# Designed miniproteins, single chains, continued (5): the designs that were tried, part 48

Each design is a single chain, and the fold is of that chain. pLDDT is the mean over its residues in the fold that is shown.

## One batch from the design tools (miniprotein)

Design m17647
Fold by ESMFold2-Fast:
Structure m17647 (fold): chain A 79 residues (1-79)
Amino acid sequence: SSEIKKLAEEALKNIEEGMTTGEMSPETPKVIEKLGEKSEEVKESWEEVIKSIRDRDEEKVLKSVENLRKSIEELLKKS
């Protein structure tokens, strides 16, 4: 689906920009949540990111963000 590809590319760009600037765009959660409606793997990875942020575990946040990025890249390859 062209819509899935567009959302996945936008999500990956937003994640990369957030990692570079240290600031998460307000649009980032919205894009990832829409993508999660189309992929359980993306949804689960995003829930782990939110949990890691809540737990204030920096190492878990970095690992969860990387897992989220990988799940989005896999979805992009399948779409």
Scores: mean pLDDT 78

Design m17648
Fold by ESMFold2-Fast:
Structure m17648 (fold): chain A 80 residues (1-80)
Amino acid sequence: EKDKKAEELLKEAERLAEEAIEGVRTGTISPKEAMELVKRAAELAKEALSLATTEEIKERIKEVAGKVVEAARLVAEKEA
């Protein structure tokens, strides 16, 4: 159950990070709105980490966390 919840949280976090990157790149959303999506994705990834019990899901969390960090960097560059 906990691992299934962690997987769902990771899927949502990854989607939000991708939406932030694409939205800022295409000009569909403002950098400020994109940063809110990135913050939400980071929160979801953190919750997933607290629920994760297997090595496989923990590795997945590292991958998604890396994507969230990259999204934050890209959004910050557009804000500057």
Scores: mean pLDDT 81

Design m17649
Fold by ESMFold2-Fast:
Structure m17649 (fold): chain A 79 residues (1-79)
Amino acid sequence: SEESRRASLYTGYAISGIGGETQMRILFERGDLEGAREATDRAVESYEEAAKLSSPEQGKALLRRAEQVREEGEAKIRE
């Protein structure tokens, strides 16, 4: 069904977002600023894609998460 297809895509993007956040933090800890920036961008993009596939309220939460991840990455680069 369309709902099942949407749920499957949502899960994939959500998992990709979480993985990107984890990788971003590990790369910052290792001092790999280039890799950390790429992981940040991938995590943000994944959450934004997941938001398009979710309910309006869930989408707003995912977009706020994407913005928080972007801000965390930018703050650590400025350190």
Scores: mean pLDDT 87

Design m17650
Fold by ESMFold2-Fast:
Structure m17650 (fold): chain A 74 residues (1-74)
Amino acid sequence: MLSKEEKEEIKEEALEFAKKLYETTDLSPEEVLDLAGMYALFRMIEKGASDEEIQELGKEIVKELEEFIKKLEE
């Protein structure tokens, strides 16, 4: 089981990775979202997250990444 601190760490790392990709690469916002999402999934698996935790935290991370991309498209 992931701790509350581990869930927050993975979320923050995914958002930071998305920001760095957007600032340092010519990737589209959609490509940035996909790569950051894959990074978060890898980190959850590495930390031994259950399928349920991956589904729940994955939805939360995707929502925050989509909100980040939406702000960049304005």
Scores: mean pLDDT 79

Design m17651
Fold by ESMFold2-Fast:
Structure m17651 (fold): chain A 61 residues (1-61)
Amino acid sequence: SMEELEKQYRALRKELLKAQSKNDKDKVEEIRQKLAEVASKDPLLATNFKMEQELEAKEKG
């Protein structure tokens, strides 16, 4: 369901923040792959994921 996808996405985002705080590059990459998979199943989540990636690229540029 949409609710389950949103719940999974939210949980992965929490794990992403934890991995980023530890500067664990391998874990960050793993979680981003999982986020992309979950986001691909819902257009709204896909849009959110794309926006988050664009914001990160802007901060690193």
Scores: mean pLDDT 78

Design m17652
Fold by ESMFold2-Fast:
Structure m17652 (fold): chain A 87 residues (1-87)
Amino acid sequence: MEEARRGAELARRHAEAGSRSKTAERQVGGALGALGSGLGAGLAAARAGDREAREEAAELAREAGERAKNPIARLGGLGGGEAARAA
């Protein structure tokens, strides 16, 4: 479970760092980092056989995937103060 949580936390941190960057390159890097960490967390949870860890890791991986895959959804979900969109 700890491995899954650590990976999920790293995924969130990567996404956050990317979304707060002004450059599109950093934003894309953050999204890819979040996907990689989220997938790693999911695999770790699957190996552990921990249902709750798997559900948590899957949710965070899904969020990371949606942010990378759907820029319009990201724009709609963002507050006016956040520039997560590639400009």
Scores: mean pLDDT 56

Design m17653
Fold by ESMFold2-Fast:
Structure m17653 (fold): chain A 68 residues (1-68)
Amino acid sequence: SSRDVVDEWIRRFRERLEKLDPSRADDLTRRLEALAQSMVDEGVPVDEILETLERMENQILRHLESQN
């Protein structure tokens, strides 16, 4: 199901973020999970959800590097 694919992406994102910045990993992952859940609830196709999440990950990574 689309929920399973999205959940697996979020799980792997959390793992990546925990290696990079464990102090922010939980909060940032929960924010993306909430966004993904909203998109699933709205009936957005899974491929569009994943594209949105990947773009958000790139923005988060740039933001983390620009802060300290």
Scores: mean pLDDT 82

Design m17654
Fold by ESMFold2-Fast:
Structure m17654 (fold): chain A 71 residues (1-71)
Amino acid sequence: EEQLDEDIEIALAEIYLALGKLDEKRGNVKSAIESYEKAEELARKVLERFPDSEDAKRILETAKENIEKLK
């Protein structure tokens, strides 16, 4: 169950990252930031339980970088 929860949360975070990139490309900066913030939140939540999750670390860094770029 813990591993399944990790996989689901990582998948959801990846979806929010993709939505953020899509909104950014469409010029919807506010929506892009909101999606990246959701991805960051989910990645942080995964890392609290699974600190060695490479996928969660990558998602967190990507989300933070894109938020900084857009602000």
Scores: mean pLDDT 82

Design m17655
Fold by ESMFold2-Fast:
Formats: sequence, C-alpha cells, structure tokens
Structure m17655 (fold): chain A 112 residues (1-112)
Amino acid sequence: TLATALNNLGTLYKNQGRYDEAIDLYQQALEIRRKVLGPSHPSLAVTAKNMAFLAMALLKEGRKDEAADLYQQAQEIQASLAESLGPYHPSVVDVDIALALLLMHGPLPAPS
C-alpha cells in the first residue's frame, strides 16, 4: 500500500540521518492508515514503533522537543491499540518495547 511505502521510505531517510523527511513520511503513513483502517488497527503499531525509534535518534542529536512530540504520538497510538486489542496483543507489545527503549535514553521534555 501507499502507507507501507511511505513508512519504508521514512525508515530509509531516518537511517540516512534525514530526520525531517522521515518525520513527514511517517506522519503521512499514519494519516493514511487512520483514514483507511481506523484509529485502532494493528498496522498503526508499525508506524508508532518506527516513530519511537526515530525519537531515539532525535534525542541523540539533541532534538528533544521533536523527540517528545513523536513519543507522545506513539504513546497515544499504543494506548488506543491497548484499549481495542488488549495490552498483551503482539502489536501493542511491540510498541511498548520501543517506547521503553526510548525512555532508557534519557528524560523527555513535556510535549509541545
């Protein structure tokens, strides 16, 4: 799907250090998936997990406000999925692990 292609391209740009382009692509993938599949579909976990990994990269670069914004978005997706699918669903667990790894990298500022 287009959303899958955008998500994959976002990961490619993240790996190249092109963080602004990666953010835009993940946001586009998220918007498409929410519109087509609804706000609680398991496929949103893939984008949320990738956003958490991008937030880790942003923290290492000192871009803490952007990292906090991505963390908040990924956490909101996780909460929505946990409510719909239950906290032990594989998609929910994958996002939980990514968010936990992100928080181990240091304190995040309050979301903007």
Scores: mean pLDDT 81

Design m17656
Fold by ESMFold2-Fast:
Structure m17656 (fold): chain A 89 residues (1-89)
Amino acid sequence: SAEVEAAVEELRRLAEETVKLGLEAAKNPKSLGIGVGAVLRAIGELTEVELLIRRGAPDDVILATARRAIRELEELKKYVKEYYKKYGE
């Protein structure tokens, strides 16, 4: 459905932004762990949703999983930014 497609595209965008942020944080030894963790989490969240799509999961399951992943990545992105600003400068 259009709602599923929109949520998956938003998740892909957030995953890309989270990976970029995590890679920047990983350049500093003090924030290496949180940076790498953010990259792995973003890849994992996106992979879970893409796997559900490949398996032909119901639209409601895909949508709920994508929306959860979006919320989790938005919170993670905020946390990494705050951590990197305080400790990774």
Scores: mean pLDDT 87

Design m17657
Fold by ESMFold2-Fast:
Structure m17657 (fold): chain A 104 residues (1-104)
Amino acid sequence: SMLELLLREVESIIETARRILELVENKAPEYLILLHHIALGGEAYVALRLAEKTPEVPQEVIEKLKEIIRIIEEIDKTKDFASGMKKVIELAEEIKAKVKELLE
């Protein structure tokens, strides 16, 4: 189902954001952080498009996905990966909980 695809994409967002946070905390090379940041942007975009095409998804989930994208874009300017990733994880976990409720 489209909801199952959305759930999988949201789980990918959480995993990638957690990896970025770990890489930043461990002072990993900039290119590796950049690679994961690009992947996160793609995952967030796909999740938003899936949510917009799924009638069962509430507007709150769509707004939270748009907020995740705004945070990802702002990091390109601020380079504040640590606070940005923590907020992305928080929002994505809230979306995950809501999508799971819709599947039950």
Scores: mean pLDDT 90

Design m17658
Fold by ESMFold2-Fast:
Structure m17658 (fold): chain A 69 residues (1-69)
Amino acid sequence: SSEEFKEELIRYLKSLGVPEELAEKLAEKIVEFVESGRGGLAYPLLIRELGEEKAEKVSAFVSELLKRM
């Protein structure tokens, strides 16, 4: 479910040191992008907010979560 996806993504973001409010906001945006067919907007957003290294890790995690849907 989108709720389970969002919760796992928030937990992962927090494990990378992302503050809870930002993690919640990013997870919500990523879910919106994926559900609307705009998944390609997620990576640029992640680079802007977290930097390239964390963006790559989060992008890989999102890909793994999507395979479990």
Scores: mean pLDDT 85

Design m17659
Fold by ESMFold2-Fast:
Structure m17659 (fold): chain A 96 residues (1-96)
Amino acid sequence: MGEEAARRAEEAARRAEKAKTGEEAVEAALEAGRASTEGALRGPPSKEAAERASEANRRAALAASRKAKSGSRGAGASLYALGGGTSAGLAGGAPA
C-alpha cells in the first residue's frame, strides 16, 4: 500500500513539474496529495515510503504553485494539494 501510494505521488509530482499550464500542474499536485493521503489512511506505510510520498507531495505542490502563478485560479488549489497530502483532506470534513 505505501509503496504504490509513494509511486503514484512521485508520478504526479513529475507531471506537475512537466505541466505546461497551471491547471495541469494543480491537477497533478492534487493527485499526489490524494495518493499520499490514501496510502497513509489504508495502513501505516514504511517510513521510507512515507518519506518518499511526503517529498513527492512537496515537489508537486511547489511545481503547481510556480505554474499556478501564471493563472490566479490555480494558486488556491496548490494550497489544497499541500494540505491534503499531509493533513488529509478529510481531517475536518465529518461533523461530530
Scores: mean pLDDT 64

Design m17660
Fold by ESMFold2-Fast:
Structure m17660 (fold): chain A 55 residues (1-55)
Amino acid sequence: MVDQLAQLAQRDGGLSEEEAREYAEAVRTVLTSTDNNVIREALKKATEILRKALA
């Protein structure tokens, strides 16, 4: 799942390999974490990566 999301972010999102991996890891953290603070920080990171790469 994470690898597929990273591939999609690179191909369709224009993210670099590093940015795509960070995005995929942030999404994974949101889906698997039970800590609301960790989820919030992961969401901020994912949003910032997309904003910088896709803007």
Scores: mean pLDDT 73

Design m17661
Fold by ESMFold2-Fast:
Structure m17661 (fold): chain A 62 residues (1-62)
Amino acid sequence: SASDYSEATIRTALADLAKAGEAVPESQLPLLRELAESPVGRAWLASLPEDVRARVLAVLAR
């Protein structure tokens, strides 16, 4: 769960998701959704450019 991870780890995992995009394995999506829904994940998503945020959210919706 998100509470088991440091703020830095959550940001790194979500940044890696943004770089990988469609290449992210579906088996990783439940954890990545949980990280994105954390306060740290929400703040990180809000800091992204609109186009990048839209792409990340599309991947998480798979």
Scores: mean pLDDT 80

Design m17662
Fold by ESMFold2-Fast:
Formats: C-alpha cells, structure tokens, sequence
Structure m17662 (fold): chain A 73 residues (1-73)
C-alpha cells in the first residue's frame, strides 16, 4: 500500500532531521544509532520485500548524507 510507504517516509524524514541535529552537535554515533533503530523498526513492519528494499536504500542514503555532513565540519 502507498499509505504504508508514506508513513515509512515520514518516519525516515523524522529520523533524518534527528540524525542531522546529532551530527551538527558532533555526535556521529548517535546519528547512526537513530538511523539503525528507525530502519530496523520500519523493515520489521514492512508488508513486502519491495518496501523493505526501499527502506534499506533510503537508510543507506541517509547514512551517506550524515557521514558527509560530519566530514565537512
């Protein structure tokens, strides 16, 4: 269902905001933990493998963004 993906997107966006705030504070470990915990929860509740792969790809993109932000500081 597109509704499940919309909810997952909202949770990933919230995790992205919280992870970026953690990196801005200099805490990469906290940022990675936020992403890992969010990915784990979303993957567990995903209705199919297509949504699980979408969640994993989004989480990996966010990890790359967070690491790049940390390296720029």
Amino acid sequence: STAHREEALQELQKAASEAVDAVDAGDLEKAEKIIDETERRLVERAPDEEEREWIRRGSEALREQVLNEYKRQ
Scores: mean pLDDT 84

Design m17663
Fold by ESMFold2-Fast:
Structure m17663 (fold): chain A 63 residues (1-63)
Amino acid sequence: SLLEQARRDLTRLVEAGKSDEEIQLLGNHYITTAKLLNKEELIPDIQALKDEALARLREQKAR
């Protein structure tokens, strides 16, 4: 599913220690994809995955 793909890809970026910018770009890409597929009901869940990935990355860099 789109949500499973978004979760996997965002998790990989966090685990690889990528930038906030890369996580935001990928998360926004999935939001745009949901709109294009007329699955706007998934946008809140994708937004939550993006926000969680950003929080996890920032926590890792603060250690």
Scores: mean pLDDT 85

Design m17664
Fold by ESMFold2-Fast:
Structure m17664 (fold): chain A 92 residues (1-92)
Amino acid sequence: SERHAALEDTIDILKEALSLVSNEEIRRKLEELIEEAEKLLKIPNPSKEDVIRFLEKSIEVLLEALRQTEDKDSILKLIGAILRLIGMLLDL
């Protein structure tokens, strides 16, 4: 389903973000979001509202990561990740 695909793609994006982020608090938030997405994937038909809320929280944490990142390559990758999540929100 589109909702399951969005959750799987978001997990991949969040795992990539973990490789770019050294801040322990942001890493903890990213790990918690990955766990939340894995729980939603175990639901056969997760609600559109729950998936949207999860994607919105993921975007918020990635924006927090972006604000604390100074490396240009990592900044561009985080911007790309945020834009991909926004695209998924618009397609749901």
Scores: mean pLDDT 88

Design m17665
Fold by ESMFold2-Fast:
Structure m17665 (fold): chain A 66 residues (1-66)
Amino acid sequence: DIVAKLKALEESRKKAREAIKANPGKQVIPVEKLLELNAPPVEPSLNAAATRDWKLEFYEKNAKDL
């Protein structure tokens, strides 16, 4: 359900805002947010395996790069 996903996103953003409010001069971007920002668009022809492989590769490359 899209509504449930939006609620989860808002909850995550609320927690992030509280963390920023506690540290106004410091912001940490978690990998979860990076995944959301760099996620490829939803494609009906994409396989679940391909989507999962992309996430794994993103973690491996960016974890080493970060």
Scores: mean pLDDT 58

Design m17666
Fold by ESMFold2-Fast:
Structure m17666 (fold): chain A 84 residues (1-84)
Amino acid sequence: DPEAVRANARAAQRFRDLLLDPRYRVVSAEFRLVGDKVHVTVVFEDAAGNTTTVEFELSLDKLTFDQIVSSLNALIEGVNALRA
Protein backbone atom coordinates (compact mmCIF):
# COMPACT_ATOMS: atom_id res chain seq x y z
CA ASP A 1 0.00 0.00 0.00
CA PRO A 2 1.78 3.18 -1.24
CA GLU A 3 -0.18 5.40 1.19
CA ALA A 4 0.89 3.29 4.21
CA VAL A 5 4.52 3.39 2.99
CA ARG A 6 4.35 7.21 2.69
CA ALA A 7 2.67 7.55 6.11
CA ASN A 8 5.41 5.41 7.68
CA ALA A 9 8.13 7.51 5.98
CA ARG A 10 6.51 10.71 7.31
CA ALA A 11 6.35 9.25 10.84
CA ALA A 12 10.05 8.29 10.65
CA GLN A 13 10.85 11.86 9.46
CA ARG A 14 8.79 13.30 12.36
CA PHE A 15 10.86 11.12 14.73
CA ARG A 16 14.07 12.63 13.28
CA ASP A 17 12.65 16.19 13.39
CA LEU A 18 11.58 15.87 17.05
CA LEU A 19 14.84 14.11 18.03
CA LEU A 20 16.81 17.09 16.63
CA ASP A 21 14.44 19.73 18.11
CA PRO A 22 16.03 21.14 21.33
CA ARG A 23 12.52 21.84 22.75
CA TYR A 24 11.84 18.09 23.04
CA ARG A 25 13.33 15.16 24.95
CA VAL A 26 12.80 11.42 24.47
CA VAL A 27 11.14 10.10 27.66
CA SER A 28 10.48 6.54 26.43
CA ALA A 29 11.18 4.26 23.48
CA GLU A 30 9.57 0.84 22.89
CA PHE A 31 10.55 -1.72 20.24
CA ARG A 32 8.38 -4.67 19.23
CA LEU A 33 9.01 -7.38 16.66
CA VAL A 34 5.84 -7.76 14.50
CA GLY A 35 6.37 -10.37 11.79
CA ASP A 36 9.35 -9.21 9.68
CA LYS A 37 9.12 -5.59 10.94
CA VAL A 38 10.23 -3.66 14.03
CA HIS A 39 7.45 -1.45 15.37
CA VAL A 40 9.01 1.60 17.07
CA THR A 41 7.07 3.76 19.57
CA VAL A 42 8.81 6.89 20.88
CA VAL A 43 7.36 9.37 23.39
CA PHE A 44 8.67 12.95 23.37
CA GLU A 45 8.05 15.59 26.05
CA ASP A 46 8.30 19.39 25.75
CA ALA A 47 9.31 21.87 28.49
CA ALA A 48 5.64 22.32 29.51
CA GLY A 49 5.21 18.55 30.16
CA ASN A 50 3.12 17.90 27.02
CA THR A 51 3.82 14.53 25.38
CA THR A 52 3.64 13.46 21.74
CA THR A 53 3.94 9.85 20.52
CA VAL A 54 5.53 8.88 17.21
CA GLU A 55 5.12 5.36 15.79
CA PHE A 56 6.87 3.94 12.74
CA GLU A 57 7.99 0.60 11.31
CA LEU A 58 11.38 -0.62 10.10
CA SER A 59 11.64 -3.71 7.87
CA LEU A 60 14.06 -6.47 8.83
CA ASP A 61 16.20 -7.42 5.83
CA LYS A 62 19.82 -8.16 6.84
CA LEU A 63 19.73 -6.65 10.36
CA THR A 64 18.54 -8.38 13.53
CA PHE A 65 15.96 -6.90 15.92
CA ASP A 66 18.76 -6.40 18.50
CA GLN A 67 20.93 -4.51 15.98
CA ILE A 68 18.09 -2.10 15.13
CA VAL A 69 17.20 -1.55 18.83
CA SER A 70 20.89 -0.99 19.72
CA SER A 71 21.39 1.51 16.85
CA LEU A 72 18.26 3.54 17.68
CA ASN A 73 19.00 3.58 21.43
CA ALA A 74 22.58 4.76 20.71
CA LEU A 75 21.21 7.58 18.50
CA ILE A 76 18.69 8.67 21.19
CA GLU A 77 21.32 8.55 23.97
CA GLY A 78 23.82 10.50 21.85
CA VAL A 79 21.32 13.28 21.07
CA ASN A 80 20.11 13.49 24.71
CA ALA A 81 23.75 13.70 25.93
CA LEU A 82 24.32 16.80 23.74
CA ARG A 83 21.51 18.65 25.61
CA ALA A 84 22.49 19.97 29.05
Scores: mean pLDDT 81

Design m17667
Fold by ESMFold2-Fast:
Structure m17667 (fold): chain A 79 residues (1-79)
Amino acid sequence: EDLIKNIRARAEAGDPIARLVLAYLEGPEAFEKEVQKLRDELKKILGDLTPEEQAAFDEFIETARRNAEAVKKYLEKKK
């Protein structure tokens, strides 16, 4: 209960990890769309990504996925 409230509050504040976690809980297509939105936001600021910037973004997405999986597992235990 409180965990979901805290994640929503962070997502509303613009936290990209919280945004990805909420999307992941909706399903894999929602997660993919949120990843695409974040990539488009980054491209608007930086233009074409260098290989180093692309690698950093990929690591960021992996971190968000791991956090989302941990949240999902926690919620499943509460059933």
Scores: mean pLDDT 78

Design m17668
Fold by ESMFold2-Fast:
Structure m17668 (fold): chain A 94 residues (1-94)
Amino acid sequence: MEPVIRIDPSLSPLQVARYAYTVVALALRERMPREDMIAVVEKLLAIVEEQYPELTELQELLREVRAMIEAGVPYEEMLAFLERRFTELHRRLR
């Protein structure tokens, strides 16, 4: 499955972080091929870096997830890591 990644430039930082989390979490739950997940994460990271440069913690989270995909970390471990890190990020963005 190849999700169309589009971020509305009017979204708040919290909405952007939530959108990025949802896209990556869905890809992990559906066990998207690793090459496709790398492309998805890289596209999300590029958009966040360009439009929301202040969201450094989200950018770091996306880079860490990309590194885990490249390192062959199991899908279940990546999903657990993403859910834990996003919970902490969500608290800080409030």
Scores: mean pLDDT 80

Design m17669
Fold by ESMFold2-Fast:
Structure m17669 (fold): chain A 94 residues (1-94)
Amino acid sequence: MSPEAQELLRKASEAERNGDYEGAIKAYEELVKLVEGEDPRLAIEAYMRLANAYYRLGDKEKAIKYFEQARKLAEEEGDEVLKRMFDAMIEELK
């Protein structure tokens, strides 16, 4: 993981611990832009964290959107178990 990706994860985790979901969202959005296409596993984690942060803010529509992005990447990686988990989470939020 690059020093930039590590710093973004640190900032996002700190924001989540402090209940600053807006700050966490900003850091995870920057992380996705940095790692998308280069580290799909980390991008899946970042999208999942974005979905959870939006859910905590009451934005179910954006939470579903980011779970769908995580699900798409899991499918592209051939991870059927992780894909099914995201399918279940999306259905629960509807």
Scores: mean pLDDT 84

Design m17670
Fold by ESMFold2-Fast:
Structure m17670 (fold): chain A 110 residues (1-110)
Amino acid sequence: MSEKAKEALKELEELLKKETNELAKEAIEKAIEVIKSTENEKAVEAAKVIAKGISKETNEELIEQALIVLELIYLFPENEELVESAKKAGELALEGKIEEALKLLKESLK
C-alpha cells in the first residue's frame, strides 16, 4: 500500500468514527475498501474526496449515488472517466454544490 493510500485510509477511518448517518458510514466504508483494494492512486484520491464530500452531507440521494459510484470504482479502478467524475463530484460536494455533484454522479452511471 502506497504512503498516499495509508494517509487517505487514516483520514477516512477517523471520519468514519465521527459519522452518525448510517448510509454515509456505509459509503465511507466502501471508500476504505477501494483504497485497500487498488494501487491506482487516482482511484484512491477519488474515493477519499467523495467520502469527505458526503461526510458533512444529509442529502440521502447524493450519499446513495456516491455509494453506487464507489462500488463501481471498487470493481473498475482503472475506469478513468468514472474515477475523474467521482473526484470532481466529491470536490463539488465539499464546496456545497450538492445539485451539481448529484448530476455529475448520475451522469457517470450512464
Scores: mean pLDDT 82

Design m17671
Fold by ESMFold2-Fast:
Structure m17671 (fold): chain A 73 residues (1-73)
Amino acid sequence: MKEVDEQVKKLIDYAKKQAKKNSDNPDIVQRLNDAIKSIKNLEPFIKAAAEAGVSMGAIKGIFDSMRDAIDSI
């Protein structure tokens, strides 16, 4: 569970940092803020999956996909 919390925090912090770098582009900032909301909304489901025994490899794959989605903004 702590590993999931740490990965979520890292993604949110990364997205916030990207929003700050792009503060002069409100469209990009809005998309990054929407990504942060999506990550927060998905966190309980990722935790539930981890508790249900989904492999840490699969969970890390989810975080990698989320990071790629942020980088595509």
Scores: mean pLDDT 81

Design m17672
Fold by ESMFold2-Fast:
Structure m17672 (fold): chain A 62 residues (1-62)
Amino acid sequence: MTVEAEAVATLPAGQEQQAKEQALAKLRSLEDRGFELSDIEVTVERRGDQDIATVTATGVLP
C-alpha cells in the first residue's frame, strides 16, 4: 500500500534548520508504524516571525 505523507513544523524566524529537523522527525514516526519512506522533499518558508518547514514523502507498507 502506497500513501502520501506530510509533516509540518513551525518555529521562530531564524530556526530554519531546527524546523526542518522537527518536521522530519514527525514524518519518520511513520516508520514506527511499518512504513518505508521514499522521495523525501523538504521546503522551508518564512512567514512573518516564523519559519515553517513542510516535509513530504511516499510511504509504502511492505
Scores: mean pLDDT 81

Design m17673
Fold by ESMFold2-Fast:
Structure m17673 (fold): chain A 84 residues (1-84)
Amino acid sequence: PVTALEALSPTTALVTSSASLAELRARLEAEAAEINALQEPGLEVRATVSEASTAEFDSVALDIDAVVDGERYHRTVVWRTPRA
C-alpha cells in the first residue's frame, strides 16, 4: 500500500483484518526485514514493527522512515484484528 494521497503529508493508514495477531506479526516482520535489506545509493530506509492490544482489537504497526537524496519520508500503517 504505497500511494500518497495528494502528496501533502504522510498519513497513518489503519487496516482492519481477520488475520490473527501472530499472522500479522510474522507477515509484517518479514516485510520489515525485506525493506531493511534494500540497498541503493542515496537511499536510507528503516522499517520497525510494533504491537498493541485493546479489549476489542489486537494490532501490529509497521513504521517506515526513509531518506532519499537528503529528503525525509515517513509512513505508518497499522493492521488490527478483532479479538475472537
Scores: mean pLDDT 69

Design m17674
Fold by ESMFold2-Fast:
Structure m17674 (fold): chain A 82 residues (1-82)
Amino acid sequence: MEQLQQQLAELDQEFQDFLDSLRDRLSKDRSLETQQQAAKQLGQKVLDYGQRRAAILEQLDPSRAAALYEKYQEYAELVLEL
């Protein structure tokens, strides 16, 4: 149990760090090329993150699926903003 919770926390932290880095990059460079690259990277990361998180939640606590869905919606909105 603790190992799966640790993996979940690390996965969430990794994704937040990615978003922070992405926002910082976009604040410094708003070129069309950078925006397009950022959108592609975010899209790929959202899909990977969601799939990995779902696999952990299946073993840890199915009731936390709601939290995964909520984060997925938040990140999907960020893709539309880029």
Scores: mean pLDDT 72

Design m17675
Fold by ESMFold2-Fast:
Structure m17675 (fold): chain A 100 residues (1-100)
Amino acid sequence: SIEEVLEKLEEIHKEILKILQEYAKENPEKEKELSILQASLLALFSEVFLAIKRKDYDRALEAIERMKELVRENLPEDYAKKIEELLEKMEELIKEAEKS
């Protein structure tokens, strides 16, 4: 169901926020850049959520790709890879929802 997909996406989003909090704790000098990144990721995540509710799966996947680009550009490779793996799980959930 769409409800189950949205719940799983929310769980993955919480995991991403935890990784960003760990990065912030280790890198206090990056607080401003991280705040901007977090705001951008939240806006894109909201776009994913709205797109799924509208059954606009292509828009949802485009938003996730933009999140991957932001993460690659703004975080060290180790943190970027961890978040990208979670974003790939979101893509898999969206693709499965499209087929159902």
Scores: mean pLDDT 86

Design m17676
Fold by ESMFold2-Fast:
Structure m17676 (fold): chain A 116 residues (1-116)
Amino acid sequence: MEKELEEILRKAEELLEEGLKNKDDEALRLVVDSLIDLLYYRIEELPVHLAVRALELLRRLLESEHPVVKEMILENKEKLEEALEKALKSTDERVREAAKEVREALEELLEKEVEK
């Protein structure tokens, strides 16, 4: 299980780098969906090291301001908010801190949508 989670995160990082470099909308959709699902279903089960990595990758996607990433985040907003609530309640300070950084990036992205 842990080795499978490490492989999932390695593939997510590969898709993120490729998607951002080549502006590959399909790669970006896949990595956002994969990371949100991983965090939503498994955040409480993830080893601290892998939970932090998943949150850091998601933060990088949010900070990219890519249109497809923004679309996917808005479509999955409820799942992401629930996953972040669980991460913020983690017993490990590193997971809570990483979750705070993702939450800040999410709030900044949402604020830019309200700027009329």
Scores: mean pLDDT 81

Design m17677
Fold by ESMFold2-Fast:
Structure m17677 (fold): chain A 70 residues (1-70)
Amino acid sequence: SADVEEAIKILEELKEKFPEAEELLESAIRALQNGALAGAIKGLEDLKKLFPEAEEELERAIRLVRRAMR
């Protein structure tokens, strides 16, 4: 899905900006690659709470993933 691919790009860019979030972002990327979209959304919502500075990009990724679930 183009929406899932765009979400993964956002998360890859966030790994460069927030190295401390790398493991959690990589986990979300793997979930998206494996089609575990609901699990990925949960992980990204948790990440928004831990990294408020990334909230806008994480929210955009969540919206793309939600759109891909339809």
Scores: mean pLDDT 86

Design m17678
Fold by ESMFold2-Fast:
Structure m17678 (fold): chain A 92 residues (1-92)
Amino acid sequence: MEEEIEKYAKLGGEILKLELKLAVLKAIARQGKGLEEYRKAEKEYNEFMEKLKKELFDEEDINLLQEIYVLKGSEKAVELAKKIKERREAKK
């Protein structure tokens, strides 16, 4: 379980990092600056989401990964990691 929690927390952190980057660049692009940087970040985000989908993470699983990152080290993170594992194994 610890290995899976660490893996899921890392994925959740990457999702949050990409979402934050995209949100910041979108705000800058609304001011008429950095449109190409925004487009590049959006492509990176979409490619990462497609990769997760291929690894059997659906939209709900992606939300749970983000929660595991925020709650890492808590009992709740362990429960969420078990839920994701069971959901993904059921899709095989």
Scores: mean pLDDT 81

Design m17679
Fold by ESMFold2-Fast:
Structure m17679 (fold): chain A 85 residues (1-85)
Amino acid sequence: FFEEIEEEAEKLKDENPFENTIKLLTLLYARLLNEEPPEEIDLESALDLHGRAALALAQAAGKSAEEIAALQAEHAALRARLLAQ
């Protein structure tokens, strides 16, 4: 888990720091969801996995349907704003 993230960080160290951070976050969120990382690692993929990880954690914590709906709406708004840049 941590060793895999560290190995990926080392592979990406020669890339733009922002792109490297997005790739590391994408791998972390995929691990939290117990899923394979996407073939193309970009901001959109990272945001999608982040939203799904946040939703899964909220469901596991027993959040209400109203709280979960609010989290989904907040994530959708953030995703739209960031991707429109």
Scores: mean pLDDT 68

Design m17680
Fold by ESMFold2-Fast:
Structure m17680 (fold): chain A 94 residues (1-94)
Amino acid sequence: DDAERLEQERQELRDRLAHLSDEEKKERLRELITRILELLQPDLSEEQRQHIEEDLENSSIDELIAQLIALKDLALEKGVKQEELDRIFDEVTK
């Protein structure tokens, strides 16, 4: 069930970040999203980056988690290795 899988992944991210303040959670989630986007589209246009940054600034923690899961899944589909994603998560969620 895709809905059950997505909720599990959301809960895992919440648990991983549970030791952080809400401000720190937002900072770490935005950094994760940005790093994954850079892996997916290093040639991303300035207009596209600006729109993404605006959305990230105005997003709730739950919205950021949802975006991160979607981007992680897209990265894996496009051939980014799980090991590379794990490294990014470990670096950012310290």
Scores: mean pLDDT 78

Design m17681
Fold by ESMFold2-Fast:
Structure m17681 (fold): chain A 78 residues (1-78)
Amino acid sequence: MEEEERLKKELRELEERLRRLIQEIETRGVTPELLEELRELVERGAELKLKLNPEYREEVEKREEEIRAEEERARALA
């Protein structure tokens, strides 16, 4: 559970940095450096969210498996 707390803290810190960066873009205008930092923060945030919500990843995998099973059933009816 401590690992979950660390991930949540890191995610909150990244979200705060992301909001600050968006504010800087609004005040200073868009620059390549700000866009690159934004991209990196968004990418890292997505990774942390997936780690915090393994059920979400499992749900996606289950849905893909169901689709494959339906495709196999359709082919078997040919």
Scores: mean pLDDT 70

